# Designed miniproteins, single chains, continued (3): the designs that were tried, part 11

Each design is a single chain, and the fold is of that chain. pLDDT is the mean over its residues in the fold that is shown.

## One batch from the design tools (miniprotein)

Design m8375
Fold by ESMFold2-Fast:
Structure m8375 (fold): chain A 80 residues (1-80)
Amino acid sequence: SAVEEIEKIKEEAKKYFEEALPKLSKEDQEIAEEEFEYFLKKVEELIEQTKKNPEKAKEYVEDVKLLKEKFKERMDYLLK
């Protein structure tokens, strides 16, 4: 299901966050935690939208993939 696919993407982002966090300065850890919290809130909104509008499920899955890529890019920037 689309919800299962979104959940898997969320798990991949969480793993990336957890692996990156101990490599960051204290200040960058706070930024990373805020970015991850924002990501989780947006993913939860998209899960609810998928349940309400199943005809648009494919678009919501793509939105979650884009959110994950943007989150990963932000984490990669902090790691440099």
Scores: mean pLDDT 87

Design m8376
Fold by ESMFold2-Fast:
Structure m8376 (fold): chain A 99 residues (1-99)
Amino acid sequence: KEELIEKIKKAGDELAAKVSPEQRAAINLIVDSVIKAIEEAKDNFVQRVSNAVVGAALRAIGDIEELWKTDPELAEEVRRAVQEAVRKIGEIIDEYLKK
């Protein structure tokens, strides 16, 4: 678990390094939620972690609902950051599950 958490933290830091505060907040929300799920999962690991990724992504998208009215360009950048974070975290989890 510790190696998986470290890889996810590193990926999150790299994704958050050169982006807007709004993009960084969305990335951190997903990273933190996934790490918590990994630490807390004693059974149904894949399902619990998958639920955490989906739940965090939905919350991040919900958080920018008002932003679509005031700054749709920034809202689209946050949406793309969420998609990229989900993809990267998914790749790391898949590699971990391969052995």
Scores: mean pLDDT 81

Design m8377
Fold by ESMFold2-Fast:
Structure m8377 (fold): chain A 81 residues (1-81)
Amino acid sequence: SLEELEKEIEELEREILRLMLQARDAIAAGDLATARAYLDQAREKAEELVRLLEKVDPEKAKRIRESLEKYFAELEAEIAA
């Protein structure tokens, strides 16, 4: 149902944010291997989120993908520094 899809989308958004915060904490601690692991998990969840969004709103899916790619690139730059 649409309500079930909306709940799955909200859960994935929360999980992605949690993983990104954990990645930033790991970067701050100097644990780059752990930061990469969290970032990789966030990317997997982001792909799932975008796939679900494409079923209900393809234009929103495109915007969310672009936003997430930008945030992931910023985290990668911090890891590479």
Scores: mean pLDDT 87

Design m8378
Fold by ESMFold2-Fast:
Structure m8378 (fold): chain A 89 residues (1-89)
Amino acid sequence: MKVSQEEFDRDVAVALALMAAGIFKVDAENRGEEGKKPDEKLIRTVLETAKKYGVLEEASQALIDALENAGLTEQAEAVRKIYEELKKE
């Protein structure tokens, strides 16, 4: 049994969102205040990828939850802003 390409692509989009959250957490732990600043380019790349696979809402929620749980409130706010921009398209 092989997972459908469409299901696999959705899982990859969610995994990319969680990976990005992990990168932000590690950067914040190693660089303090500088690492807490939003990387809007990385956020946009992850969310645009999720949008292409029809999982923009799921990926955005996963990323926001992971960032908020890590105490990265400014990163989570940037994700919400980019999500609203992409949702309108």
Scores: mean pLDDT 73

Design m8379
Fold by ESMFold2-Fast:
Structure m8379 (fold): chain A 89 residues (1-89)
Amino acid sequence: EEEEIKKLVEEAKELVEKALKLAREALKLAQTKEQILRAIALILEAIGLLLEIEELEKKGTLTLEKAKKLLERAEKLLKEAEELLAEVK
């Protein structure tokens, strides 16, 4: 179970880092106020999620259920970043 939790958390972190990169790219290409605000919101959400994951790892309070929810949040964030980047290209 501990190894499974570690894998899920590592995947979540990787997806959040990808989302952050895409959101930053989208911000550079953004042409409308709406696109700029959406990109900034995604960047802040990605940073916040990375900090939350790091805190949970340090405290050792990660359960399999929490790790799965973190991965789900990371997947959603990545999808939103990909959608925004596609819109601004």
Scores: mean pLDDT 87

Design m8380
Fold by ESMFold2-Fast:
Formats: sequence, C-alpha cells, structure tokens
Structure m8380 (fold): chain A 60 residues (1-60)
Amino acid sequence: ANELLEKNPELAKKVFEIVEKSKTDEELEKKVRELAKEYNLSKEETEELIKLAKELKKLL
C-alpha cells in the first residue's frame, strides 16, 4: 500500500479524495475498487489499497 502510493502520487491523491468525499465504508470500498481497475492493480494491491483507505477515513 505505502510503496504503491509513493510510486503513484496521482493514485494517492485520488484515494485521498475518495476518502474525504465518501460518507460510508461501502461507498469508499466501491470507489477504491473502481480506481484500482482504472490503474490495472492486482487483487492483492486492490485489497491493500481498500484497507489503507479505510484506515485513513478513521483518522478523519
């Protein structure tokens, strides 16, 4: 998750925007999965990204 975001700053920015704008964990997961498909991420990378996004939302 961290390495993926460090190598793709545009992806990191879009994930952060999804976290800020999503009202529910279900909406957040759906949006992050759509973004992961756009970036051709693996299933493992997609699950790590969702986990990171959910943790970031808890801190906001």
Scores: mean pLDDT 78

Design m8381
Fold by ESMFold2-Fast:
Structure m8381 (fold): chain A 74 residues (1-74)
Amino acid sequence: HMEEIEKLYKENLEKVKQDIKDPELRKLAESMIKAAYNTAKSYVEENGDYETALRILKNAYEAAIQAAKDAVAQ
């Protein structure tokens, strides 16, 4: 089951590399996805909630893209 979490994490990183051209915004997005991955792992380790962990990672990509857009708007 941890393999699904790792797979989704890697897929999110690949999408960010494809979708974000700006190096600084890409780095921000990658950092957010990595933070979400660490949070998801913690959820699994502490309470075995794999469904919440997967949801965190799915939401992380969308949040990272939005944060990159917001950073440009600031």
Scores: mean pLDDT 78

Design m8382
Fold by ESMFold2-Fast:
Structure m8382 (fold): chain A 106 residues (1-106)
Amino acid sequence: AVEEARRLLAEAERLLEEAERLLEEGKIEEAIELAEEALLLAEEALRLALAAGDRALAEEALELLRRVKELAMEILKKAETKEEILRAIALLLRAIGLIFEAELRL
């Protein structure tokens, strides 16, 4: 429902803010974990918003997905291990795919 989607978006935003701070501290793996969780919450919020026909809420979810994409690109610049690089690429590609799907439906 719309209320659940708003709750998920608020949590995703908090996780993204924390992930950005962790990335600045050099805690790359922890930043990736929080960014991955934020992506899942934003994806579910988008699904719920689209199912409810709430365009404004779907656009808010799309905006968070764009922030995840931006964060994934920043993580890639700082990634030190093959595992971090692969996870950052996976996060980036998933975010791009969801953004494309959302824009096509909006």
Scores: mean pLDDT 89

Design m8383
Fold by ESMFold2-Fast:
Structure m8383 (fold): chain A 80 residues (1-80)
Amino acid sequence: SLEERRRDIEATLETLEQAYAEVRPHLSPEQQARFDERLAEVRKLAEEAIETGDPELYQRFLEKVRELARELDAAVAAER
């Protein structure tokens, strides 16, 4: 349902934002700027996916979340 999809998008976005908030202080200023921009893009895509109910936008949202999460994990691993 659209309600279930909305909840999934909101929960996924919240998890990503929490992970980023914890990692952000450990990133360089250049990385912070890049990830801030990427997260803003993901937030916008989430809102569009919720508003339209478009399954293609939902898939694009999940794809972007996976990409950003992978990049955050790599940035943390490189620091440690």
Scores: mean pLDDT 85

Design m8384
Fold by ESMFold2-Fast:
Structure m8384 (fold): chain A 89 residues (1-89)
Amino acid sequence: SKAEELVKKGREYYKKGLEAFDKGNLEEAIKYYEKSIELYEEALKLDPEYQEARDNLVEAYVNLGTVYYKQGNLEKFKEYYAKAEKVAA
């Protein structure tokens, strides 16, 4: 389905985000995590019951929040952590 293709593409950007984060490239990690989040959100709009997309979205929000925490941006950290909790509920 189109939702499945969006999740696959989102996972590829998520992996690039992890690679950037491991290299200490925080700004690049943010950009890749944001792209993965957009794709997971689009997948959930097409298929609201798609549990894998929801689980991946939660993980991407948590990791994006962690990047902001490491930058000292506590407001963005709290924002993305709250988004993760809301999606997981």
Scores: mean pLDDT 90

Design m8385
Fold by ESMFold2-Fast:
Structure m8385 (fold): chain A 65 residues (1-65)
Amino acid sequence: DARERAILRLLRERVAMSIAELARELGLSPSTVSRHLRRLEARGLVAYDARSRRYRLTPAGIRAL
């Protein structure tokens, strides 16, 4: 999925991003970004940090790029 790959690349470049930051950078709705992030998290490619309210790549996510 081109959008999932774009999310992974952006997280690699920025280290950690919120849903709102990802939505703005990608020109997508927050709900669209949230659905992609849930799928990526289910696959172990991203992790959510509740303290910062931001997503970041896992080691598996880095290898998937």
Scores: mean pLDDT 86

Design m8388
Fold by ESMFold2-Fast:
Structure m8388 (fold): chain A 78 residues (1-78)
Amino acid sequence: MEEKIKKIVEEAEKEIRDVANQYGGRASIESVKLKKEDGKYKLEIKVRISKNGTPEQYEAMQKAADEIVKKAKEEVEK
């Protein structure tokens, strides 16, 4: 179970880095928190994104990172 969650987080981190690289920026996972509440896992991921691009590039990277985090959270919490 923890191995499956680790794999989901590693895939999310890879996708976040790939998106940032495509925009000529940098992004990384700053923190990962995993809790078990009411017999279900709850995942929280904090992402750090470089602001070296235009405002539009930063917004695009942030939106993509948010979608990747949401997908990872849904996979863990289902």
Scores: mean pLDDT 76

Design m8389
Fold by ESMFold2-Fast:
Structure m8389 (fold): chain A 148 residues (1-148)
Amino acid sequence: DKKKEELFNKWLEENRTLLEKLPADLREELVNYLRSLLENASDEELEIFDDPSSIVVDTSVPLEKQLEGKSPLMRLVIASQYLLLKTERRIPWNRIFLPVLLALYRMEKEKLPISEFPGLFREAAALLQSHGVLTPEEVALLLEALDK
């Protein structure tokens, strides 16, 4: 599908510098995971991915409750938007999106329940900090935003 490939290629270009900081194997796994999510997405989900600000999230409700019953791509967008709002937009979207993508990739690969997401996100943020994708200050803000 041309629309899915256009959205995927746009994301790759916008994230090129951040992705190049990752080990080649991890970069390939994350890139392939996102491609898979987009290939299985509905037209409505693709529109939300292209404009994440169109989705409403409630920062007063626990994140895991808002992720229940959602598709993998919707979980990715909802969690990223939640953290963007909780950090008061002090961290750019793409820098939030990558640790969420990594956490959800591990959750699906290891068949873990959604209740494990905060723990996986903490591990993902720490790994991305070790590769210079996130600053220590950005990690501290993201972990505080999880309330765990």
Scores: mean pLDDT 88

Design m8390
Fold by ESMFold2-Fast:
Structure m8390 (fold): chain A 68 residues (1-68)
Amino acid sequence: GKMEEWEALVKELEADPRFKVEKVGENTLIITNLGSVETLIGLTLRLIGDYPGFEVKVEGDKIVVTLK
């Protein structure tokens, strides 16, 4: 379900050294890009394409993901 997809995504991103992940409350994730601009773009496109139930916003070097 949507929550299982969210929990799986959080675990995947926390294991990836290219990103710093911060949880804000129960439904928001702040992802800081520690890699290249291409890494940020690639993750952003993947999140928009694979998780249409999530809100994805790019703020500089960060991606903010929220459960809708």
Scores: mean pLDDT 82

Design m8391
Fold by ESMFold2-Fast:
Structure m8391 (fold): chain A 68 residues (1-68)
Amino acid sequence: SGVEDLEAAYKELSSDPDFKVTKIGDDKIVVESTAPVEKLIGATLRLIGDYPNLNVEVKGNTITLTVK
């Protein structure tokens, strides 16, 4: 489910010190990156592939994950 995908993504991304992950309600996570752009792009592509029930949006150094 989208909620299970969101919790899995939260745990995965929170384990990386380059990513500050903030949960907003039950349906949204905001990820603020201090990583190089190449690492941010790689993480974004993995999230799109691994979590099909999540909408993945990138703006600057921020990734926003929302339940579909």
Scores: mean pLDDT 86

Design m8392
Fold by ESMFold2-Fast:
Structure m8392 (fold): chain A 80 residues (1-80)
Amino acid sequence: SPEEEVEKFAKKYGLKLTPEQRKVLIELVSRGFTVETAAVALQLVTGDGSLMEALPSEVLRNLDFEALRKAVEEAKKLLS
């Protein structure tokens, strides 16, 4: 489930997610984005560097840039 994917992601990378961050990540994953793409998109919208700092450079390099752009626009709508 999207909830389980977000929890596994948070545990894997040692992330402390706020309830608001968790809710947005779950919604983006439920819409078909990867957790990594959703996390980067959320961070780009909020300006909070903590999520990207926890991700390996290899993961960041391998992101689908088109999916990331779509995830950013969806995250903006969820946070407005």
Scores: mean pLDDT 78

Design m8393
Fold by ESMFold2-Fast:
Structure m8393 (fold): chain A 83 residues (1-83)
Amino acid sequence: MIEEKAKELFEKNKELFIEQALKTYGSLENAIKKLEEEIKKAEEELEKLKKEGKLSEKEIENFEFNLAMAKLLLEALKEELKK
């Protein structure tokens, strides 16, 4: 299952993904804000692409995997902010 594979990969590399987000966005608050905006746009684009039927099943699975990874990172960043 795509979500399970994303979760396994994310949990193994959680600290690294958080560190990279902080380096990219400069702050935890900015990383959360930017990632929320990117996830929302990606969800809207995925729904549009699914309706249009232009993507193969494998391309949809890859998109869903990347979206699941982004959502896991967002949750982890929000947890770090609460500490």
Scores: mean pLDDT 82

Design m8394
Fold by ESMFold2-Fast:
Structure m8394 (fold): chain A 61 residues (1-61)
Amino acid sequence: SAAFEAQLEAAVARIRTASEEEQFRLLLEFSEWAVAQGASLAQILEALTRLSAAREAKRAA
C-alpha cells in the first residue's frame, strides 16, 4: 500500500543519517509496526532487505 511504502521510505531515510545503535532500533521499530499493520511475511522480508541495504550503504560510506 502507499502508506506501507511511505513508512518504509521514511525508515530508509532515517537509517542513512542514524548512528549504528539507532539503525538497529529503527529496523526493530519498523518490523514491529509492519506486523501490527498485518503486513505479509513477503512484505516484511522485502522491507527488511531494503532497510539492511540502506544500513550497509551507510557503513560503506
Scores: mean pLDDT 80

Design m8395
Fold by ESMFold2-Fast:
Structure m8395 (fold): chain A 56 residues (1-56)
Amino acid sequence: AETPKGGKFAKNLTPEELGAIVRKVLDEYGLSEEQREEVIRQLAHAFGVPEELLRK
């Protein structure tokens, strides 16, 4: 029963759920493989998760 005020993102979206959403969005937008790689890298850095989790 602990809700740290500064960590809302960690509780709202798990890395697995975020990866699934990102994959779906990238596929629907029709981005190239190079653009997908760049977006994954930027999101992984922004959310502090390893790129491997988003590539899964």
Scores: mean pLDDT 66

Design m8396
Fold by ESMFold2-Fast:
Structure m8396 (fold): chain A 69 residues (1-69)
Amino acid sequence: SELEKLKKKEEIVKKGQEAAKKGSDLETVEKGIQALIDVALDAGDEETAEKFKKLGEELLKKLKEEQKK
């Protein structure tokens, strides 16, 4: 069971990275990150949801800075 939990956590993180990579627009990236947070919360993984939230905030900040240049 512990090994299965670790494997599911790895899959959620991987899907998060793939969704962020596919999002070209700020709005699409925001929606993708929110969907991943929702999936993590639905799975009962508050720690991963918190990580996605922080990662999303940092990513959006960097994308907004790039857009100003």
Scores: mean pLDDT 69

Design m8397
Fold by ESMFold2-Fast:
Structure m8397 (fold): chain A 94 residues (1-94)
Amino acid sequence: GLEKLKERAEKENTAEEYLALGVAYLQEKKYEEAIEYFEKAIELGEGKLKADALANLGKAYYELGEYEKAREYVEKALEIDPENLKAKEILEEL
């Protein structure tokens, strides 16, 4: 559940745990909380993981109707990982 993911992320303080927590909040349609955790994952992460966090951040902004922010973050994800499927899918909808 979300509570166990949150406790683990706060204890371990890793990009992987914050990305997982952000995705869990995104699935629950808690977009503002998802954004906060994706931002932490981006701060701590590198390479493909950072690209995945940026793509998911773009998805959260897209769901909030913030299309220009969504585009900015998916383009940043593609700059790091040009093959990022999530970023490409969101960009096609913008």
Scores: mean pLDDT 89

Design m8398
Fold by ESMFold2-Fast:
Structure m8398 (fold): chain A 87 residues (1-87)
Amino acid sequence: DVISLAEEAVKLLKEDLENPSKELLEEARRLLEEVLEKATTQPLIELAQRAIELVDKDLENPSKELREQALKLAEELLKMIKELSFG
């Protein structure tokens, strides 16, 4: 279920922001890639790709700002998936 994948990605990104962990970021990235694979609309594809790009940038050069931006994009992605599922 795409909603569950996006919810778990958001949860892991929130957890990483409070307690930084490379494993949490790598798992969140994997979940975002699964969301991207299932995305059928351009806005969902763009949000998922941007979130993944920010996670990748943080993994190479750690930055709290990059992690905060990735979380915001993942939350926006989750909101859009929910709207598409119910509206």
Scores: mean pLDDT 85

Design m8399
Fold by ESMFold2-Fast:
Structure m8399 (fold): chain A 65 residues (1-65)
Amino acid sequence: SSERKKLIEEIYELREKAIEALNEGNYDEAIENLKKIIELMEKLGDEEAVKAVREKLKELEEKKK
């Protein structure tokens, strides 16, 4: 559906923003973008993808502290 495609495109854009933030050492911005990715993946119903991104988010939150 067009809705599903739009969510996937938004996830891709947020992923690129998260990568850019990480390259700049901006962990706060990277974490915020990953949280948005999780919300969109939950809307897609992709439980495995949500779990994978949540693990990455935890890794970055620990690295920030």
Scores: mean pLDDT 84

Design m8400
Fold by ESMFold2-Fast:
Structure m8400 (fold): chain A 78 residues (1-78)
Amino acid sequence: SKDLEEAKKKIEELAKKPIELAEKGELTEEELEKIKKEAEELLKELKSRGMPEEEYEKLKKLLKEGVEKAKEIIEKKK
C-alpha cells in the first residue's frame, strides 16, 4: 500500500516536472523523453503489481496531459 502511494506521488511529480521546466525555458527534447520513459516504466511496474485499472488510467491521463501542456508552452516560445 505505501509503495503504491509513493509511486503515485512520483508519477504526479513526473507529470508536473516537464511543465515546470518548460515554464523556465529549461526543458530539452532529451529531458522530456527521459521523463516520459521513467514515468511509463513506473506505470507498467505498478500495473504488474496489481494497480486497479481505474487508477492506472487516471495516472496515464495525468502524465499525457502534463506532457502535452509542456509541449504547448515550448511551441509558444518558438
Scores: mean pLDDT 80

Design m8401
Fold by ESMFold2-Fast:
Structure m8401 (fold): chain A 68 residues (1-68)
Amino acid sequence: MDAEELIQKGREALEKGDYDKAIKYFEEAVKVDPENPEAYRLLAEAYIQKGDFDKAREYLEKAEKLSG
């Protein structure tokens, strides 16, 4: 499963409200493509939905550094 496919599955999990499953898919996506800022933004979104703002901030910072 490539990063794009993992991101798609993660988004489907987010839409269903399954934030733990979404996080797992996005974590696998960043392992496959660690320079993909989109996967880090989606990790941040999933953590925001879980109320973990510290982790959300961490992943947003990573996405920002990768985006320029």
Scores: mean pLDDT 84

Design m8403
Fold by ESMFold2-Fast:
Parts: C-alpha cells; structure tokens; sequence
Structure m8403 (fold): chain A 55 residues (1-55)
C-alpha cells in the first residue's frame, strides 16, 4: 500500500540519519568543519522527514 511505501522511505531516512550522526560524532573529534557539514545534511534530512509527515 501507499502507507507501506511511505514507511519504507521513513525507515531509509532514519537509517541515513543514524549513519550521518555517527559520522558527525567521529568527525567532531578530528575535523570540526566536516562535522558542521554533516550536521547541515542531518537538518536537511530532518526537514524531509517532516515534509513526509505533513509538518
């Protein structure tokens, strides 16, 4: 169903965000500038999640 497709997209976005959070945490120790870029991408994905949830 369309709900299943939406849930799949949300699951994919959540997985990507989790991976980016881990990368950001690692980058924060070694490369703060890269950590900032990863944080910006996380915020972008968060907006996409909100759009899918009709925020």
Amino acid sequence: SEEEERLRRLTDLARRMSELERQRARAEQEDPEEAKRLQAELERLAEEVQALLAE
Scores: mean pLDDT 82

Design m8404
Fold by ESMFold2-Fast:
Structure m8404 (fold): chain A 60 residues (1-60)
Amino acid sequence: MLEKIKEAKVTAIGIAKNPDGTYTVAALHYDAASGDYVIVDSVTAPKEEAERIKKEIEKV
C-alpha cells in the first residue's frame, strides 16, 4: 500500500465503516483530466488498525 501511495499523487483518503465493524481505508487520486477519483489502493481492517493506516497514508 505505502509503496503505491509514494508513486501516485494521493489527493484524498476515504474511510468507511463496514456492517461487520471493520473499516475500509481507500487512498484516492483525483484525475483532473477525467474529473474522477481513482482508487490507488484500499485495505479493510479493524477500527484501530484502519485509523493507524489512514495516519500512515497522510504522512506520505
Scores: mean pLDDT 73

Design m8405
Fold by ESMFold2-Fast:
Structure m8405 (fold): chain A 80 residues (1-80)
Amino acid sequence: LEEEIAKLEAELDELRKTKPENHLELAKIYEEIGKLYEKLKDYEKAAEAYAAAATHYRQAGELDKARELFEKALELKKKA
């Protein structure tokens, strides 16, 4: 799990440098990071990742998905 998260974070850093406007791809990577932290029961980090994913989904025009993940992030913060 931690190794998978590190790999996704490295891909995220590269994507931010090369294609910062690719909001949909950034959103998908943040969502996967959020899922992995949720499996680790690191609810603080999971909430941060889901909030970031929601922001990028909103920028990509995926408004329903953005709202869903933002609400999920708020719920996870209550558990942290």
Scores: mean pLDDT 81

Design m8406
Fold by ESMFold2-Fast:
Structure m8406 (fold): chain A 61 residues (1-61)
Amino acid sequence: SMNDEKIAKLDKEIDDLLGRIQGLVDESRTASPDEQARLTREIERLGDQLVGLIRERDKLK
């Protein structure tokens, strides 16, 4: 169904975002202070996107 297709797409986007966030978290462990500030902002932005995608997916279940 169209909802099953949308859920599958959202699940992929969620998995892709989780992987990207984990990569940034790992990068932040060895980063300079200036780089940590940049990475923290990126992680927060991606985290907000992740919450939005999870909410949209949950509405379709």
Scores: mean pLDDT 87

Design m8407
Fold by ESMFold2-Fast:
Structure m8407 (fold): chain A 66 residues (1-66)
Amino acid sequence: SKLEKARELIDKAKTYYEKGQFDEAKKLLMEAAKIVRELGLEYGLDHPEIQALREEVLKAWEELEK
């Protein structure tokens, strides 16, 4: 499912970030963000699980900019 794919991409991005591979991590987070946007359009932008997933992407992105 799209939800499972987004979670997979976020987890993979975190792994790349921990290895110092920031460009690959950013690419994966951008792909995850696209899927989260699509989920928001399908299930509603205010859906709690979708909002939680969006916040996880934002936090991971902020870590990359440190």
Scores: mean pLDDT 80

Design m8408
Fold by ESMFold2-Fast:
Structure m8408 (fold): chain A 88 residues (1-88)
Amino acid sequence: NRQQSQQLQQQGVTYFSNKDYDTAIGYYDQALSLDPNNSTAWTNRGTAYFRRKDYDTAISYYNQALSIDPNNSDAQFYLTSVQNIQQS
C-alpha cells in the first residue's frame, strides 16, 4: 500500500530528525516492505546508514533509490557526497 508506505517513511523521518537512526531505519524497512518502489524511503534509509558511517550500505541504498527514480535529487546529492568522502 503506497499511502501506508509514505506514512511509515514520514514516521521514520521524525526519528531521524531526533538522531534516533536505528528506530528510523526500522520505519523505513516497514515502508519498503509495503512499497519497495518508494524511492524516498530508500534514500532516507541510505542517509540513516550514512549517519552511522556505513558508507557502502548507504551507497547501495542510494543506487536502489535512483534505479526506481533517476530524478531523485536527494539520492543523487547524497550519493555524490558519500563517494567524495570515500575518495578523500
Scores: mean pLDDT 87

Design m8409
Fold by ESMFold2-Fast:
Order: structure tokens, then sequence, then C-alpha cells
Structure m8409 (fold): chain A 71 residues (1-71)
């Protein structure tokens, strides 16, 4: 069993990673608007970020459920 502290620390880390991915999405949109990347590269990179976001959100939900069971 993970300690409550370990669960909280992992949840904080995941939330920070999600914030970072949101910033990366905004940067990609800005690069596309400036014509610094192609639409194909933008779509590819956005898909990769969105898949990573889904993974992190799933991990967060699992940790939140684990924390609820301990309280």
Amino acid sequence: MKSVRELINRMIALKLQLIGLEIDKEKLEELLKKGEISEEEYKKRMKEIEEEEKRLRKELEELEKELEKLT
C-alpha cells in the first residue's frame, strides 16, 4: 500500500505535468499561427500530447480513488 504522502506527491506531480502539457499545446498553436510548423506536424504533435494527457488523467483518477478508499 502506498502511503498517503506518496499518493499526494504523485497526484501533485501529475497535475503539474498536465499543466505543462496544456502550455505545450498553446505553444504548438502559436507556432502554427506563425507558420513555423506545418499543419501535419501540428496535428501529429497535438495527438501525442492529447494521448499523454489521457494517460495522466487516468492515473490521477486511479490515485484519487485509492486516496478515497484510505480515508
Scores: mean pLDDT 83

Design m8410
Fold by ESMFold2-Fast:
Structure m8410 (fold): chain A 63 residues (1-63)
Amino acid sequence: GAAALRAAAEAHRTLADNLAKSVKIQKEDYEKYGTVGPEQIKNVEKLRDRHAAEAAALEAAAA
């Protein structure tokens, strides 16, 4: 039902938000220390975008 879709959307949104925070930290660490490669950051950004897209699709299905 709509409640289950909204719960799933919220979970994916939370994951996307946490991944966005991780990307910010990794970019700051890369700029200051060079400890994380740009390829690794790019992979986390792709995962962030994927969860954000899944959340949006589930939100649309719940409407």
Scores: mean pLDDT 85

Design m8411
Fold by ESMFold2-Fast:
Structure m8411 (fold): chain A 60 residues (1-60)
Amino acid sequence: TDVVIDAEEARVLRERLGWETFMELMLRLARGEISADEFLDRIGELVPELAELLARLRAR
């Protein structure tokens, strides 16, 4: 994947998105069906409170 997510960041995303939504997005990203930017945009749409975390991930 083009996005580097550590174990703690993955835990937070999983808790905030829910397991099913998180896994769907991760699988689509891993298969190249969505870009890293599209992945982060989708998370921002679903959980706007994670904007600071998403900004850090974009900066990597």
Scores: mean pLDDT 76

